# Designs tried in a protein design run: designed miniproteins, single chains, continued (2). Part 72

Each design is a single chain, and the fold is of that chain. pLDDT is the mean over its residues in the fold that is shown.

## One batch from the design tools (miniprotein)

Design m6478
Fold by ESMFold2-Fast:
Structure m6478 (fold): chain A 81 residues (1-81)
Amino acid sequence: SILEHVLKNSSEEVIKKAEEAVKEFEARGGELSPEERDELLVLAILQELVKEAEKKGFERPEASEVTEEDLFRVIDLLAKL
């Protein structure tokens, strides 16, 4: 799954920050299904990975016509930074 792939390629600190962001969203009145929560967690992890990449001077990947396979490739790229 995408979630398993992002968890495998993310640092413990990135994962913790993403989980805190998801909990904050739920606290603001967002009741999420397990599937919606997993999708939000994936997005939160990707945002943290992009922030780390931007700190190192890398450009943000373009999001046009993104497939699930393209997402895995982007995660792999960001995780190498």
Scores: mean pLDDT 67

Design m6479
Fold by ESMFold2-Fast:
Structure m6479 (fold): chain A 77 residues (1-77)
Amino acid sequence: MTPEEIRERVRRFAEAVSGLTKDQAIAAAQRLGDALRAETGRPVRVEVEIKDDGTLKVRVYEDGRLVAEAEAPIKPP
């Protein structure tokens, strides 16, 4: 999988989690990580940061290198 393909997957993830709850968005991020690990055959780490303004920031690392990030508005608590 290329960095461009990972960026597209992360972009679609951000669209899909828009308006979801925090718990739903975190579960979706875990599924994204599992899918990327299965498709690449490499250690992929997905990090999620939820800001006080309700913005979710997702970062994807492959072999310890940041390859993609995106932000999406999630449902406020």
Scores: mean pLDDT 80

Design m6480
Fold by ESMFold2-Fast:
Structure m6480 (fold): chain A 65 residues (1-65)
Amino acid sequence: KVEEVRQELEAARAAGDGRAIDEAFSKFYELVKNGTPEQKEEAQKLIDSYLAERNAAVDAERAAR
């Protein structure tokens, strides 16, 4: 479930597999829309964590300018 999708995402990111990353995020969005309240909360927290990671990467790119 949520933990399985998280493991898929982490494996895909480690492999640099953009398609598998997109598939994992699609599964998280399905859990946010159709899951139990607990699954929705957990999936949303994971999405928020990855958005925070992207913001950190943007800050690192700006430091190089």
Scores: mean pLDDT 74

Design m6481
Fold by ESMFold2-Fast:
Structure m6481 (fold): chain A 84 residues (1-84)
Amino acid sequence: DLLEALERAAEEARRGAELFADNPAAAEALREAARILEEGLERLKEAKKKGASQEELNAIVQETTARVAAVIAAAREAIEAALA
């Protein structure tokens, strides 16, 4: 279930932000990831209510996952740059 998977991912990101509370940069990146996942979840719910195709639902999940990956990659690059 795409909706359940996205909801679980958002919960994991929120939990991760709490676990990394001693690292503000990591915690903020995880909070942003959670926001993106929560937005994706709402888009997925709306699309399902409107009878969207499975292909369209998959596209929403892929877009959401790509945005999360970009946030995590940017946070990692910022940390690496600070060490240079």
Scores: mean pLDDT 79

Design m6482
Fold by ESMFold2-Fast:
Structure m6482 (fold): chain A 102 residues (1-102)
Amino acid sequence: MALDILQEIVKILKEEGFSLEEIAEFLDKLIEIVENSESPEEFKEKALKLIEEYKLSEEAKKKLEELIEELVKYIEKYGKEQLILAIEIQRAFVLMELSIEK
């Protein structure tokens, strides 16, 4: 599973001041991008566009771009279904944390 990569993405978003609700929304959008992408290359293009929509520091954007490259490699090696499952698991943890903290 790509959980280590996704955990690092969540950590970066938390450090940039994202709420748990905003992080859950980001992960939802990432799932949609994976589902609607026909190739690892298309996933990369759409995921990088998603990052550009957020007000992130230049350093955070660069780190997220590197993590997106690792997710591209994960799709190439294990397929889209495995990445979707990993993102859904990470999202479930974020929603559980949100349910406790409100």
Scores: mean pLDDT 85

Design m6483
Fold by ESMFold2-Fast:
Structure m6483 (fold): chain A 73 residues (1-73)
Amino acid sequence: AERTARGTIKLDGDTTVELELRYRQTDGVWELVSGRITVLKDGKEVARVEGPAGEVLRTLGDLVHAWEEKRAA
């Protein structure tokens, strides 16, 4: 019993983040197990992180925080 969620986050006109997140049902609860984050700039892959849930979520948080800091300046 596994599910895959896919999504795209547009950070600006030239930068997008593609998400592939894998969830597993364990003891009646759905948990994020692993995933992949791909960062595209002008349609080109500039960064990619693939691994367990904690690594993927930390990387996504860091990317969003860095973008917000640049946007707020």
Scores: mean pLDDT 77

Design m6484
Fold by ESMFold2-Fast:
Structure m6484 (fold): chain A 89 residues (1-89)
Amino acid sequence: HMEELKRQVEADIAAWEAALPAQMAKVEATSSADEVEAARITAEAQLRAAEIIREHFDDPELVEEEIKKLEKETKEKVAPLLEKVEAER
């Protein structure tokens, strides 16, 4: 059960990593520089969250704490960029 769950998480991470270049290319084609930067920061945060889960799969408390910290940092970085995009409209 736990081993199967870990394998599924690793597979999901690999699939997401493989899809990332195409996702970023689409955002780049249809978005402002600030929107692209916000998307890039969000994508990097998602990749980091996946790494935390993968590396600390047997420590749920550490995973929760690290992800919560990452979410706060990501929101603080992304919010000004999105606000700037709205102001430039």
Scores: mean pLDDT 73

Design m6485
Fold by ESMFold2-Fast:
Structure m6485 (fold): chain A 95 residues (1-95)
Amino acid sequence: SEEERQKIIDKAFKELKKLVDEAVASGALTPEQRQELSKLVLDFLEALRNGDIEKAEETIKKLKEFQKTAPAEVQPYVQKMVDVGEKALEELKKL
């Protein structure tokens, strides 16, 4: 249902926002890395809102690439972001 779809997206938004805020609060990200991470998360959420599963999956792949070059302190937060994104996609695919 549209109501269940919206609940999944809203939950993902809240969880991802918290993780981005925690990654930024670590102080380990450069301004450029902060902008890139924020863009990737926003692109993912926009893809979910538009029902663009392929674009959402592509953005998760880009988050995994970002994680490889991210500071060690930030890598666990990016992993949690990937986990949140993959769970949201699995739940949306079941609707």
Scores: mean pLDDT 89

Design m6486
Fold by ESMFold2-Fast:
Structure m6486 (fold): chain A 80 residues (1-80)
Amino acid sequence: STTVSFTLSSGKTITLTVDDVITGNQLANLLKEQGVSAAAADELSSLLLEKFGSSITGKQLSEVNEYHSDAISTLLDKYS
């Protein structure tokens, strides 16, 4: 399992655990469980799936968060 964590501008930390690969629906649901709005969760999941295909690995999610955390935080904050 891969654990990915990032901190929003509000100071809230979101933690996701991905075993091997997840679908867009699974990723959106994990984000919603962490209190992300449905619109933001669905938009982020769609963008990542368009880039990586029908599923995304925990490693790919971790790398996107590491190098593009500001873009992710901005997207999530847009719908907060």
Scores: mean pLDDT 73

Design m6487
Fold by ESMFold2-Fast:
Structure m6487 (fold): chain A 86 residues (1-86)
Amino acid sequence: SMLEEELRETARKLVDAIINNDEDEILKYSEKLFELISSSKEDKEKLLKIVEDVVKEKTKNLPEEVKEKVFYNLELLKDAIKLNAP
């Protein structure tokens, strides 16, 4: 679907922003992922799984420190969605 493809692309851009330590881009793509998932009527666990799978694939060969930072940002996203979505 268009939503799934946009989630995959935005997740890739978030990983790139974290690799580049670009705080403005990290915020931008984190907020975009939040908006895409929280505004959707789709199963949010399914949408989060799509993001997690892309992130795991894109980070598999990266240093553990970078992986930890990426997965920390994913936990913040998951918490924000669960806390703020009706």
Scores: mean pLDDT 84

Design m6488
Fold by ESMFold2-Fast:
Structure m6488 (fold): chain A 73 residues (1-73)
Amino acid sequence: MKEKEVEELKKRFDELFQRIDAALEAGAPASEIGALLVEAQKVVNRLYELDPELGEEGWKRLQELAQRVNNRL
């Protein structure tokens, strides 16, 4: 059931997004932040396959977050 998978992916994305934000604020190592970004990108790619509108929104959020990470590292 695609709807259930989409809900699970949305929750996972939000969790990863919050973890990346917290890691940035805490001054976590680049390797830790990078690993979280890779996981977030996988989730967004899967969302894009199941629901392009949600995937597009996720990509915009991830791009903004990646820009913040790049400016710090």
Scores: mean pLDDT 80

Design m6489
Fold by ESMFold2-Fast:
Structure m6489 (fold): chain A 118 residues (1-118)
Amino acid sequence: MKRIKITDPELKKITDPKELIDYVMEKYNLDREKTALLYLQGTGAGVYDSEGNLLLAIGDPDLERLASIVARVLKLHGIENVILLDDGSPSRKARLEVLEKVLEEAGLEVTFYIVDIS
C-alpha cells in the first residue's frame, strides 16, 4: 500500500467532507469515481464518496472485522484512492495497519492520502 502524507494547514480548517475531498482531489488530480474519504474514530468508521455522500457508517470493537467491512465497501465501489483523516493517535495508526493488511489480502491496492488533523 502507498501512503502520501498531507500536512497543509488549510486542511485543518475544513470540516465539510465534500470540501476536504475536493481540495485533495484537485491537489493530486485524482479520479472522482475512484476516490473516497475514510474517517476512523474510536471503534467506528465512516466512508464517504467523492460527492460527500455517506456510503458506510459502522462501529465495531473488532478491528479486523471493521477493516474487512471497510475493505468490502471500497472494493464494491472500485476505490483506488482513500483520503484518511489522521488525528495522530496510536490507535489510528494501529487501525490503518490492520486495514492495509486486510486490503492486501483482498487483492485491493489503494493509495492512502493521509490528512494530518492532529
Scores: mean pLDDT 81

Design m6490
Fold by ESMFold2-Fast:
Structure m6490 (fold): chain A 98 residues (1-98)
Amino acid sequence: DREEIEAVARKNLEVFDEALEKAINDPSATEEHLLAMYLLKVVNELILKEGLTDEMLALLERFARANPDDPAKALKDFLRALGLEEKVKEAEELAKKL
């Protein structure tokens, strides 16, 4: 399970810049959509750097269940719970500049 999630995270990072470029050029893309993409990049980078821990998995499941219709909020709450508020602020600034 963890190896599969880490493999997906690595693959996502390899293609993330292309996916983000497509999102920026999508006339239907919202600030919320771009924010979710930047937050997902931060989460994938964290998983590859630190590995997927039991604590991280439990927090991801908890916040996903609490925010089924708001993935950006789920990802922000997850990162904040890990003390990564600064990474959330960076993602919010990047989304606003696009």
Scores: mean pLDDT 73

Design m6491
Fold by ESMFold2-Fast:
Structure m6491 (fold): chain A 57 residues (1-57)
Amino acid sequence: MEIIKPNGKFGEELIKEYPDAEKFEVYKDGKLLAVLTPEQAKNIYFTDDMEVKVIKK
């Protein structure tokens, strides 16, 4: 499990970096905003104020 700051990336890049990811938890100001599958995350742009927790199997 890893917490990253995408700093202006599309989910497509995160999926390439974390191919074993089952889901991505998106946080802002310490609050959970969304839980995304790789399919859902692919077309989402993650801004500099977001943190993503990578959940593996």
Scores: mean pLDDT 79

Design m6492
Fold by ESMFold2-Fast:
Structure m6492 (fold): chain A 74 residues (1-74)
Amino acid sequence: SLEEMENEILRLYLLASQALAEGRYDEALALLDRAREKVREMKRKYPEYEKAAENALRELDALRAQVLAAQAAQ
């Protein structure tokens, strides 16, 4: 369902955020890649929710940028 997909995307985002906080950058990036793929699948199955999917991708890209910046600072 749409709700199950949204919950899975949120769960992956929160796990990636935790991995970033713990310095597990490769794991954080892998979790964000999985979340991005789930958003693309959601957009294909539920095109009426395109704006929500676009917003989710922006949030994932923002967190990804934070991970890459933190990794580069080490």
Scores: mean pLDDT 88

Design m6493
Fold by ESMFold2-Fast:
Structure m6493 (fold): chain A 60 residues (1-60)
Amino acid sequence: KVVEYTVQPGDFLAEIASKFGYGSVENLIKANEDLNPSLLDNPEKPYLIQEGQVLKIKVV
C-alpha cells in the first residue's frame, strides 16, 4: 500500500521514516526511490524536505 504524506512544518525525513516503520532515512529513500526520485539527488548529504511537499510512501 502506498500513502501520500504531506510534509508538515518542522517535519524531517528521519521522523517520517520512523513513523512509517523504515528505521532510517536511507531505508525510506531506497524503498521509495521509484515514487520519489527527487529524494535521491543528494545521497551523501542530509535530505531536505519542504513544508507542503507530498511524499509517496510504501507502508511496511
Scores: mean pLDDT 69

Design m6494
Fold by ESMFold2-Fast:
Formats: sequence, C-alpha cells, structure tokens
Structure m6494 (fold): chain A 115 residues (1-115)
Amino acid sequence: SHAAQGEAWEHIQQAMIALAEGKVEEAREHVAKALEALGASQEEVEEALNASPEEIALRIVEMLATLFEYEPSPDDPPFFRQLAAAFEAAARGDKKAVLEQVKALAPFIEAANAL
C-alpha cells in the first residue's frame, strides 16, 4: 500500500543516515523495519538483523529500486544520479562500492526531504 511504502521509505532514510554515521546496529534495525513494512518474509527480516554493513547497503539499494521503479535519466536530480551509481555497483557485485555509494546518499536524503 501507499502507506506501507511511505513507512518503508522513512526507515530506509534512517538506515542510510545510520550507515553514513557508522551506526551499523541502528541501520540493521531500520532495514528490518523497512522490509517488514514492504511485506518481506520473517526470514528476510531476520537476515537483515544479522547482515554486514555491505549486505545492509545492498538491501537498501534493492528496496530503493522497488520503491522508485527507477530508470536512469541524464536529467535526474543529484539524488537519483547518486542512486544510479549505487545500482551500477550492485550490478557488478562490488559490495564495498555499494556501501560507499549508499553512505554518499545520506546528505541528499536531508536535502531531498521533498522527494
């Protein structure tokens, strides 16, 4: 539902900020809550609570792809250009680059509170 997507987006935003601040346990909790809001299985929620920072970042990218149904455009706002970099890193299996790109999204979350 739209309400569930809004709840998931709030938790994704908090998870990205927590990862950027090095608060891994807080990031895990927020990713787990976002997954639960999106109707993920109990297994996926439990997996998120035990995930590495790189795995949490990958889960964030997967949820963002679902929520935004995003296709890259040259006219995209800076947030979506940065998100495209995270998707590219995920596509090539570079988990460390995914984590770095997700952390780089945190400043745009505060600036893009209207998105």
Scores: mean pLDDT 77

Design m6495
Fold by ESMFold2-Fast:
Structure m6495 (fold): chain A 73 residues (1-73)
Amino acid sequence: ALPRFPAASEEETKEILREAIEAEKKGDYARAVGLILLAFLESEENPELLELVKKVLKALNAGDIEEAEKLVE
């Protein structure tokens, strides 16, 4: 059986990533970094979610906010 709480769902991880993208868009880089780190921790045991977090981080580091937003749709 899956752990009963709080397994970070794909949707919960995507929500954290969406908040990180919004923080980057507002220039709140400290909050954006904190949210990306939280997303990494929440997805540590899920390779598909971890890959998504890495792709979002890569897009944000490149300044490609539009690409980051598309990844979390």
Scores: mean pLDDT 77

Design m6496
Fold by ESMFold2-Fast:
Structure m6496 (fold): chain A 72 residues (1-72)
Amino acid sequence: MKKELEEEAKKARELLEKNNDEETLEVMEKIRDAIEKLRKEWEESDPSERPALEQKGQEIAEELKPEIEKVQ
């Protein structure tokens, strides 16, 4: 979960450094916001709910992949 989201965030950051454009920055912000929200839910959740949060994190990562591809 965390590793996959960090990899997507790193990829968006590299795209920003290469292209230095506003579209890439917006995608990076979305990834960052998604990671931050998921982290907060993880910290506030019961251990029994964490497998569901991991699944949710995977879904978010999958949703963000097409947006990263759009800016590149």
Scores: mean pLDDT 70

Design m6497
Fold by ESMFold2-Fast:
Structure m6497 (fold): chain A 87 residues (1-87)
Amino acid sequence: SEVDRLRAAVDATFDALDLDGDGVITFEELLAWIRRQHPDLPDEEAERYAEATLQTLDVNGDGVITRAEFRAAAAERRQVPVAALEP
């Protein structure tokens, strides 16, 4: 289904962001991913985007994004643009 495909794409994106494989995304991992996707983006803009994304997705205030929070945000189309997650 479309929902299953979206979940698979979201999980693949999460796994790509989770460089340590510890099941959470840190600010540093998110910033690194943004820089890889947009190598010509100024550092200040990349940092602001990473901060805004982390603050929106980190609903429990742990300072990290869990897989559950990332999936929830993708389903609700909050700070996770679905078009950017499509292969």
Scores: mean pLDDT 68

Design m6498
Fold by ESMFold2-Fast:
Structure m6498 (fold): chain A 87 residues (1-87)
Amino acid sequence: SSRELFEKAFNSLPKSEGLSLTIRFTSAALAGDEKGAIEALDELKKKILETVKLTPEQEEQLNKYFERLKEQIRELARLIAEYDALG
């Protein structure tokens, strides 16, 4: 699955780098900072593609997974804005 491919690729990164990107992504996403969260995902994708040799079909699966993550960021930002409107 695309998720399993991502998890395997992510675990191939240096732990410090993976942790740093995860913190940056999570902090931006929870703050409703779509731009910051997307930039962190783009950097993560670049690092994975530089670190892990993927077949063309695996690269397509990874690209689709990142597109889903970007949609989840947008949905999270909408939910945060909606929750913030409650008080």
Scores: mean pLDDT 82

Design m6499
Fold by ESMFold2-Fast:
Structure m6499 (fold): chain A 85 residues (1-85)
Amino acid sequence: MTLKELIEKLKEYLEKNPNISKEEFIEYLKKLFLEAGADEELVEKAKEVLLSEKGLTPELFINILEQMAELGLTIQEVVEKLASV
């Protein structure tokens, strides 16, 4: 799975579940990262960072991921970057 494919799955999930909580969205994101072969320990650290971010919405996070994809980042690099914060 590429980062662009992951972003499309997140967009489809959000469109089907417009009233989901931040926590439910982040759990789905975690599932996609693990399905893409990302390291479980790094994914857990990334989850903690995202859950702690005040004012972060699913839509804003998708926009951030789109910017990372335009920079040519892989899913692994995104997870590592999130976990390093």
Scores: mean pLDDT 84

Design m6500
Fold by ESMFold2-Fast:
Structure m6500 (fold): chain A 98 residues (1-98)
Amino acid sequence: EEIEKKAEELKKLAEEYRKQADTVRQHGADVVARVREASDLAAKKYAEGNPENADELTAKIRADGDASVARIQAVTDGQVANLEKKAEEYEKKAEELK
């Protein structure tokens, strides 16, 4: 029955990695929201001060924000994938002990 206890330990480790993946995903979403809010605020402030050139320059501010969001999402997705892979490895090890 030591094998059964070891399988349960590995399942708990897999669950912990999945919880870490959820935490990373949530942090990524929060950072994305902040970047979008900052970009929107900057674009609005710029349009108020520079109405004649607003369209081109606010488009650039929004594009820079979108690029930052894409980079944050790519990093977050990579971290989540690595944590989920570790969870799968521990789940497989637990299954092999049956």
Scores: mean pLDDT 85

Design m6501
Fold by ESMFold2-Fast:
Structure m6501 (fold): chain A 85 residues (1-85)
Amino acid sequence: ALAEMQAAVKKLIEGIKKDPSKMEELVLEMATQIASQASQLPEADRARILEGVVKVMEKANAGDAEGTLEAAEELLRTIEALQAA
């Protein structure tokens, strides 16, 4: 679950850096992949990850590519911290 979520967020970050015009599509793909794995996590961990996903989606919906990248990097750090615990 966490490894697949980490891969999804990394794919989003790399994709936006290569082609910001695909930001909306890439964010939707990441959110879908994380949602499919979220039920396998403890409630507290799931809540933290979904909060990060919402933040990424909010920035993307505002058309803020830099803010979307910052939110995605923050979400990646959250997932990596949960994997290290």
Scores: mean pLDDT 83

Design m6502
Fold by ESMFold2-Fast:
Structure m6502 (fold): chain A 91 residues (1-91)
Amino acid sequence: ERVEVLDTPASRLTREIAERLREIAEKLLAGEISREEAEKELIEFAEEVKEKEKENESVVKTLDGMIENPGETLDRLVALLEEERALEAAA
């Protein structure tokens, strides 16, 4: 019972979304973009993926949540990225 064992289009899409969101959070933490710019990039990305994957109801619902609460989504991504970096630094 592991999503990582399932090499399906849906599992690959979820991984790609996670990687792109991480990239936005990394830019924000590096000071390369402002919080407002990060929120705009997040919304634009979510809308683009939603348009391409509009038949995938689970993905669309997740993206809608990100578009409605971009600040909360960014805060969560930043917290996860900082936690991962702390764990990597301790390794």
Scores: mean pLDDT 73

Design m6503
Fold by ESMFold2-Fast:
Structure m6503 (fold): chain A 100 residues (1-100)
Amino acid sequence: NDQQGRQLYQQGLDLYSQRNYVQAGDLFRQSGDLYGNSPDGVRSYFLSGVSYLRAQNYEQARDSFQRALSIDPSNQQSRRGLAGSYYKLGDYDLAQQVLS
């Protein structure tokens, strides 16, 4: 729900500011799950992906950006994040396909 989603989102921001990127990514992902198919859900999944990229958890970053794009396929920042995640995973063809 929105209230619980917001609480996890705020905790994620606190952990991100402390450079605890893995736990921040986990909380942003959980926040996204609670917000569901909404702009707040897109933002939460996007920040989950960004957090996991900074933690070098590229598979979790990929999954979070894919979730954001499943809600908003036009979200260009999440597309770039997904392409970056594929690139880090060595999936160069998939990285190019996401950007085309």
Scores: mean pLDDT 92

Design m6504
Fold by ESMFold2-Fast:
Structure m6504 (fold): chain A 87 residues (1-87)
Amino acid sequence: MTPQVEQQNLDVLRKSAERLRELFADPEKKKAHWEALAKKFGASVQDVEEAEESILKSLEQGIESKDPIAASVSIISSGSNLAVSSS
């Protein structure tokens, strides 16, 4: 990839990771967020917790490896289990 495209994609991943880290830093907000997502998707709180942790791990891995595409694919795969199957 070109350096400019790589930097832009990394910035997006950093912002997403920062948002999740801030959420995870506050256990009360984290619990409320997971309960809200569980209700929205008709899933268990544990399923949402595992999905959110997988997303954060994928974001951090992408930032560390400087491979935002691989990280994005992992995030999409992790999140798809909570979403209605669309193409």
Scores: mean pLDDT 65

Design m6505
Fold by ESMFold2-Fast:
Structure m6505 (fold): chain A 71 residues (1-71)
Amino acid sequence: MEEEFDRLGQEAAKLINELYKKDPEKAKEYAERFGKVFTEAYEAIYNGDEEKFQEALEEMRKLVEEIKKAV
């Protein structure tokens, strides 16, 4: 499960870097959302909140899909 989150996070970071070359303002917005999702995931892990971790994982999936459409 952490492997999937890490993989999606790496993909999101790569896409944000690609978007930065085309639209740096939009890339900054996605980078901010990326940071929030990462914080939510870590807080969920620290608290043992499986439901919140699943929510953060789903948010990361949505973020990746959204950035793919912007690149």
Scores: mean pLDDT 82

Design m6506
Fold by ESMFold2-Fast:
Structure m6506 (fold): chain A 53 residues (1-53)
Amino acid sequence: SMHDEMRKLIFEQADLTLQMMLARLNNDEVRFEELAERSRELGREEHALLAAL
């Protein structure tokens, strides 16, 4: 269901946030930007699902 898909995206976003924090702790700017772009992609997917509701 769309509700289950939204929950999945929210959990994926939380996981990405933790990975971004780790990249910052390791001073890995390239990795951080890659993760930030993936985070923005997930945000767009979440927005699309919400708009379809």
Scores: mean pLDDT 82

Design m6507
Fold by ESMFold2-Fast:
Structure m6507 (fold): chain A 67 residues (1-67)
Amino acid sequence: LETRAASLRAAAEINRVGAETSRELAERREKEDPELGERFRRGAEEDERAAEENEKKAEELEKLYKS
């Protein structure tokens, strides 16, 4: 249980880093390639949602083994 929660926390961290990187790329690239910028922005939004879901699941699991 604890290891599963830790894995979800790690996955959430990876998604957050991915979202931040994609957001930066979107801002840098949208001036010369608006379509690419939009794709990076969309990817960042998806990664942010994935991070939130994984964090929520980890928190639920942590509550199960923490009294």
Scores: mean pLDDT 80

Design m6508
Fold by ESMFold2-Fast:
Structure m6508 (fold): chain A 107 residues (1-107)
Amino acid sequence: SAAENIIRAIDGVTEADVKALEDPSTPAIYKFDIASLLAAKAADEGDDELVEKYTKIAKEAADKLPVDLRLGYALQLLGSASILKKSGRTKAAEVLEKLAKYLLEKS
């Protein structure tokens, strides 16, 4: 299900995903995806410092995304946030909603 997919994505982020954020060859869309998932995971764990760190990386990656693609990515994040809220993952959902709003502000 979509709920199982987003939960597995957040809980499944690895040290290799963290390493990909430091790699200049990693495309902006992949950095945005990884950083968004890491920020959501950090929020669920109550790690405010990591939430700020990964939210900043996600926003920097978002700034490099084509404007015409931002609406689609924002809607996908809002859908994921809705699923997370229904699953009790409210802190992770709030992070994804804030990132979706950031994308929409520049669409």
Scores: mean pLDDT 82

Design m6509
Fold by ESMFold2-Fast:
Structure m6509 (fold): chain A 101 residues (1-101)
Amino acid sequence: KTLLNQLIDALKQNQTISLPELKATLTLDTETGEITLTLDNGTVCLLAGGNDSSATFYCTNGEIYTLKQLQDKLCLFKGTEFTQPLSCISASTLEKILSES
């Protein structure tokens, strides 16, 4: 039971989830099963791989982003180094978003 697993399960039901704290939106294409991360700046990234605690996205502009669970937070990192998150969302905030979608 990870925050990332809860987010993916909610995506299967709602197809689109906005994550304002991460300045990002996740979408699921129900025909292809493809998961897309769209950043508020217009950058579009496709899910390339992951596990129960992280999901890595490859972007159309050549950038890489990773969603990684740190304790009770889900954080967005640029690249795969994980040295400093760009933004994080708490478990309580995520649960509130998922209950409203």
Scores: mean pLDDT 80

Design m6510
Fold by ESMFold2-Fast:
Structure m6510 (fold): chain A 80 residues (1-80)
Amino acid sequence: MVEELFEKLKEAEKNNDIYTIQKIVLEAHELGEEVLEELLRKAKEFNYQNIIKVIEDLRRSEELRKQAEEARKAGKVPLL
C-alpha cells in the first residue's frame, strides 16, 4: 500500500495538485502513523516539497487538536 500511495503522490507533486496530495495523505493517515512516516521519509529523500509540507501541516494540526482536546477536558478553553 505505501508504494501505491507514494506513486500517486509523485504524480500529484509533478502537477502541483495540492488537493490530490491532501486526499492521499489523509488516506495514509487513516492507515496508520507508520504509513505517514514512511511517505514523509520518501518525500524528503526525493525532495518533494508539497508532499513534505502537507504531511508536516497535518501532523502539526493533529498535535494542536490533541492539545486542545486535553485542555477542553480540563475546562481550560471554551467548548465552541
Scores: mean pLDDT 76

Design m6511
Fold by ESMFold2-Fast:
Structure m6511 (fold): chain A 94 residues (1-94)
Amino acid sequence: MLSEEQRQELVAQARELRDATLAEIARVAPEQADEVGALLGSLIGELGRARTKEEALEAVRNLRKYVEESDFPAAVKEVLLRFLEEVERLIEET
């Protein structure tokens, strides 16, 4: 089970990754920034509510599937999948 401190640390690190990811989206596909921001915000909310590493990883896997099946431009998908790989790494290291 994730402690409250572990959950807060995970959320803080994920927020930092989100900000970097949104800055990259603003360079490659600025028209997608609002939609991407909403998706990443939703994931961070789920991470903040996750009771276990498994619940956190499931949230990442669900968003990965959504992104892969989406109609987002290839450049946006590449950026988002890289973000999700980094978040998954953070969860595994927690």
Scores: mean pLDDT 87

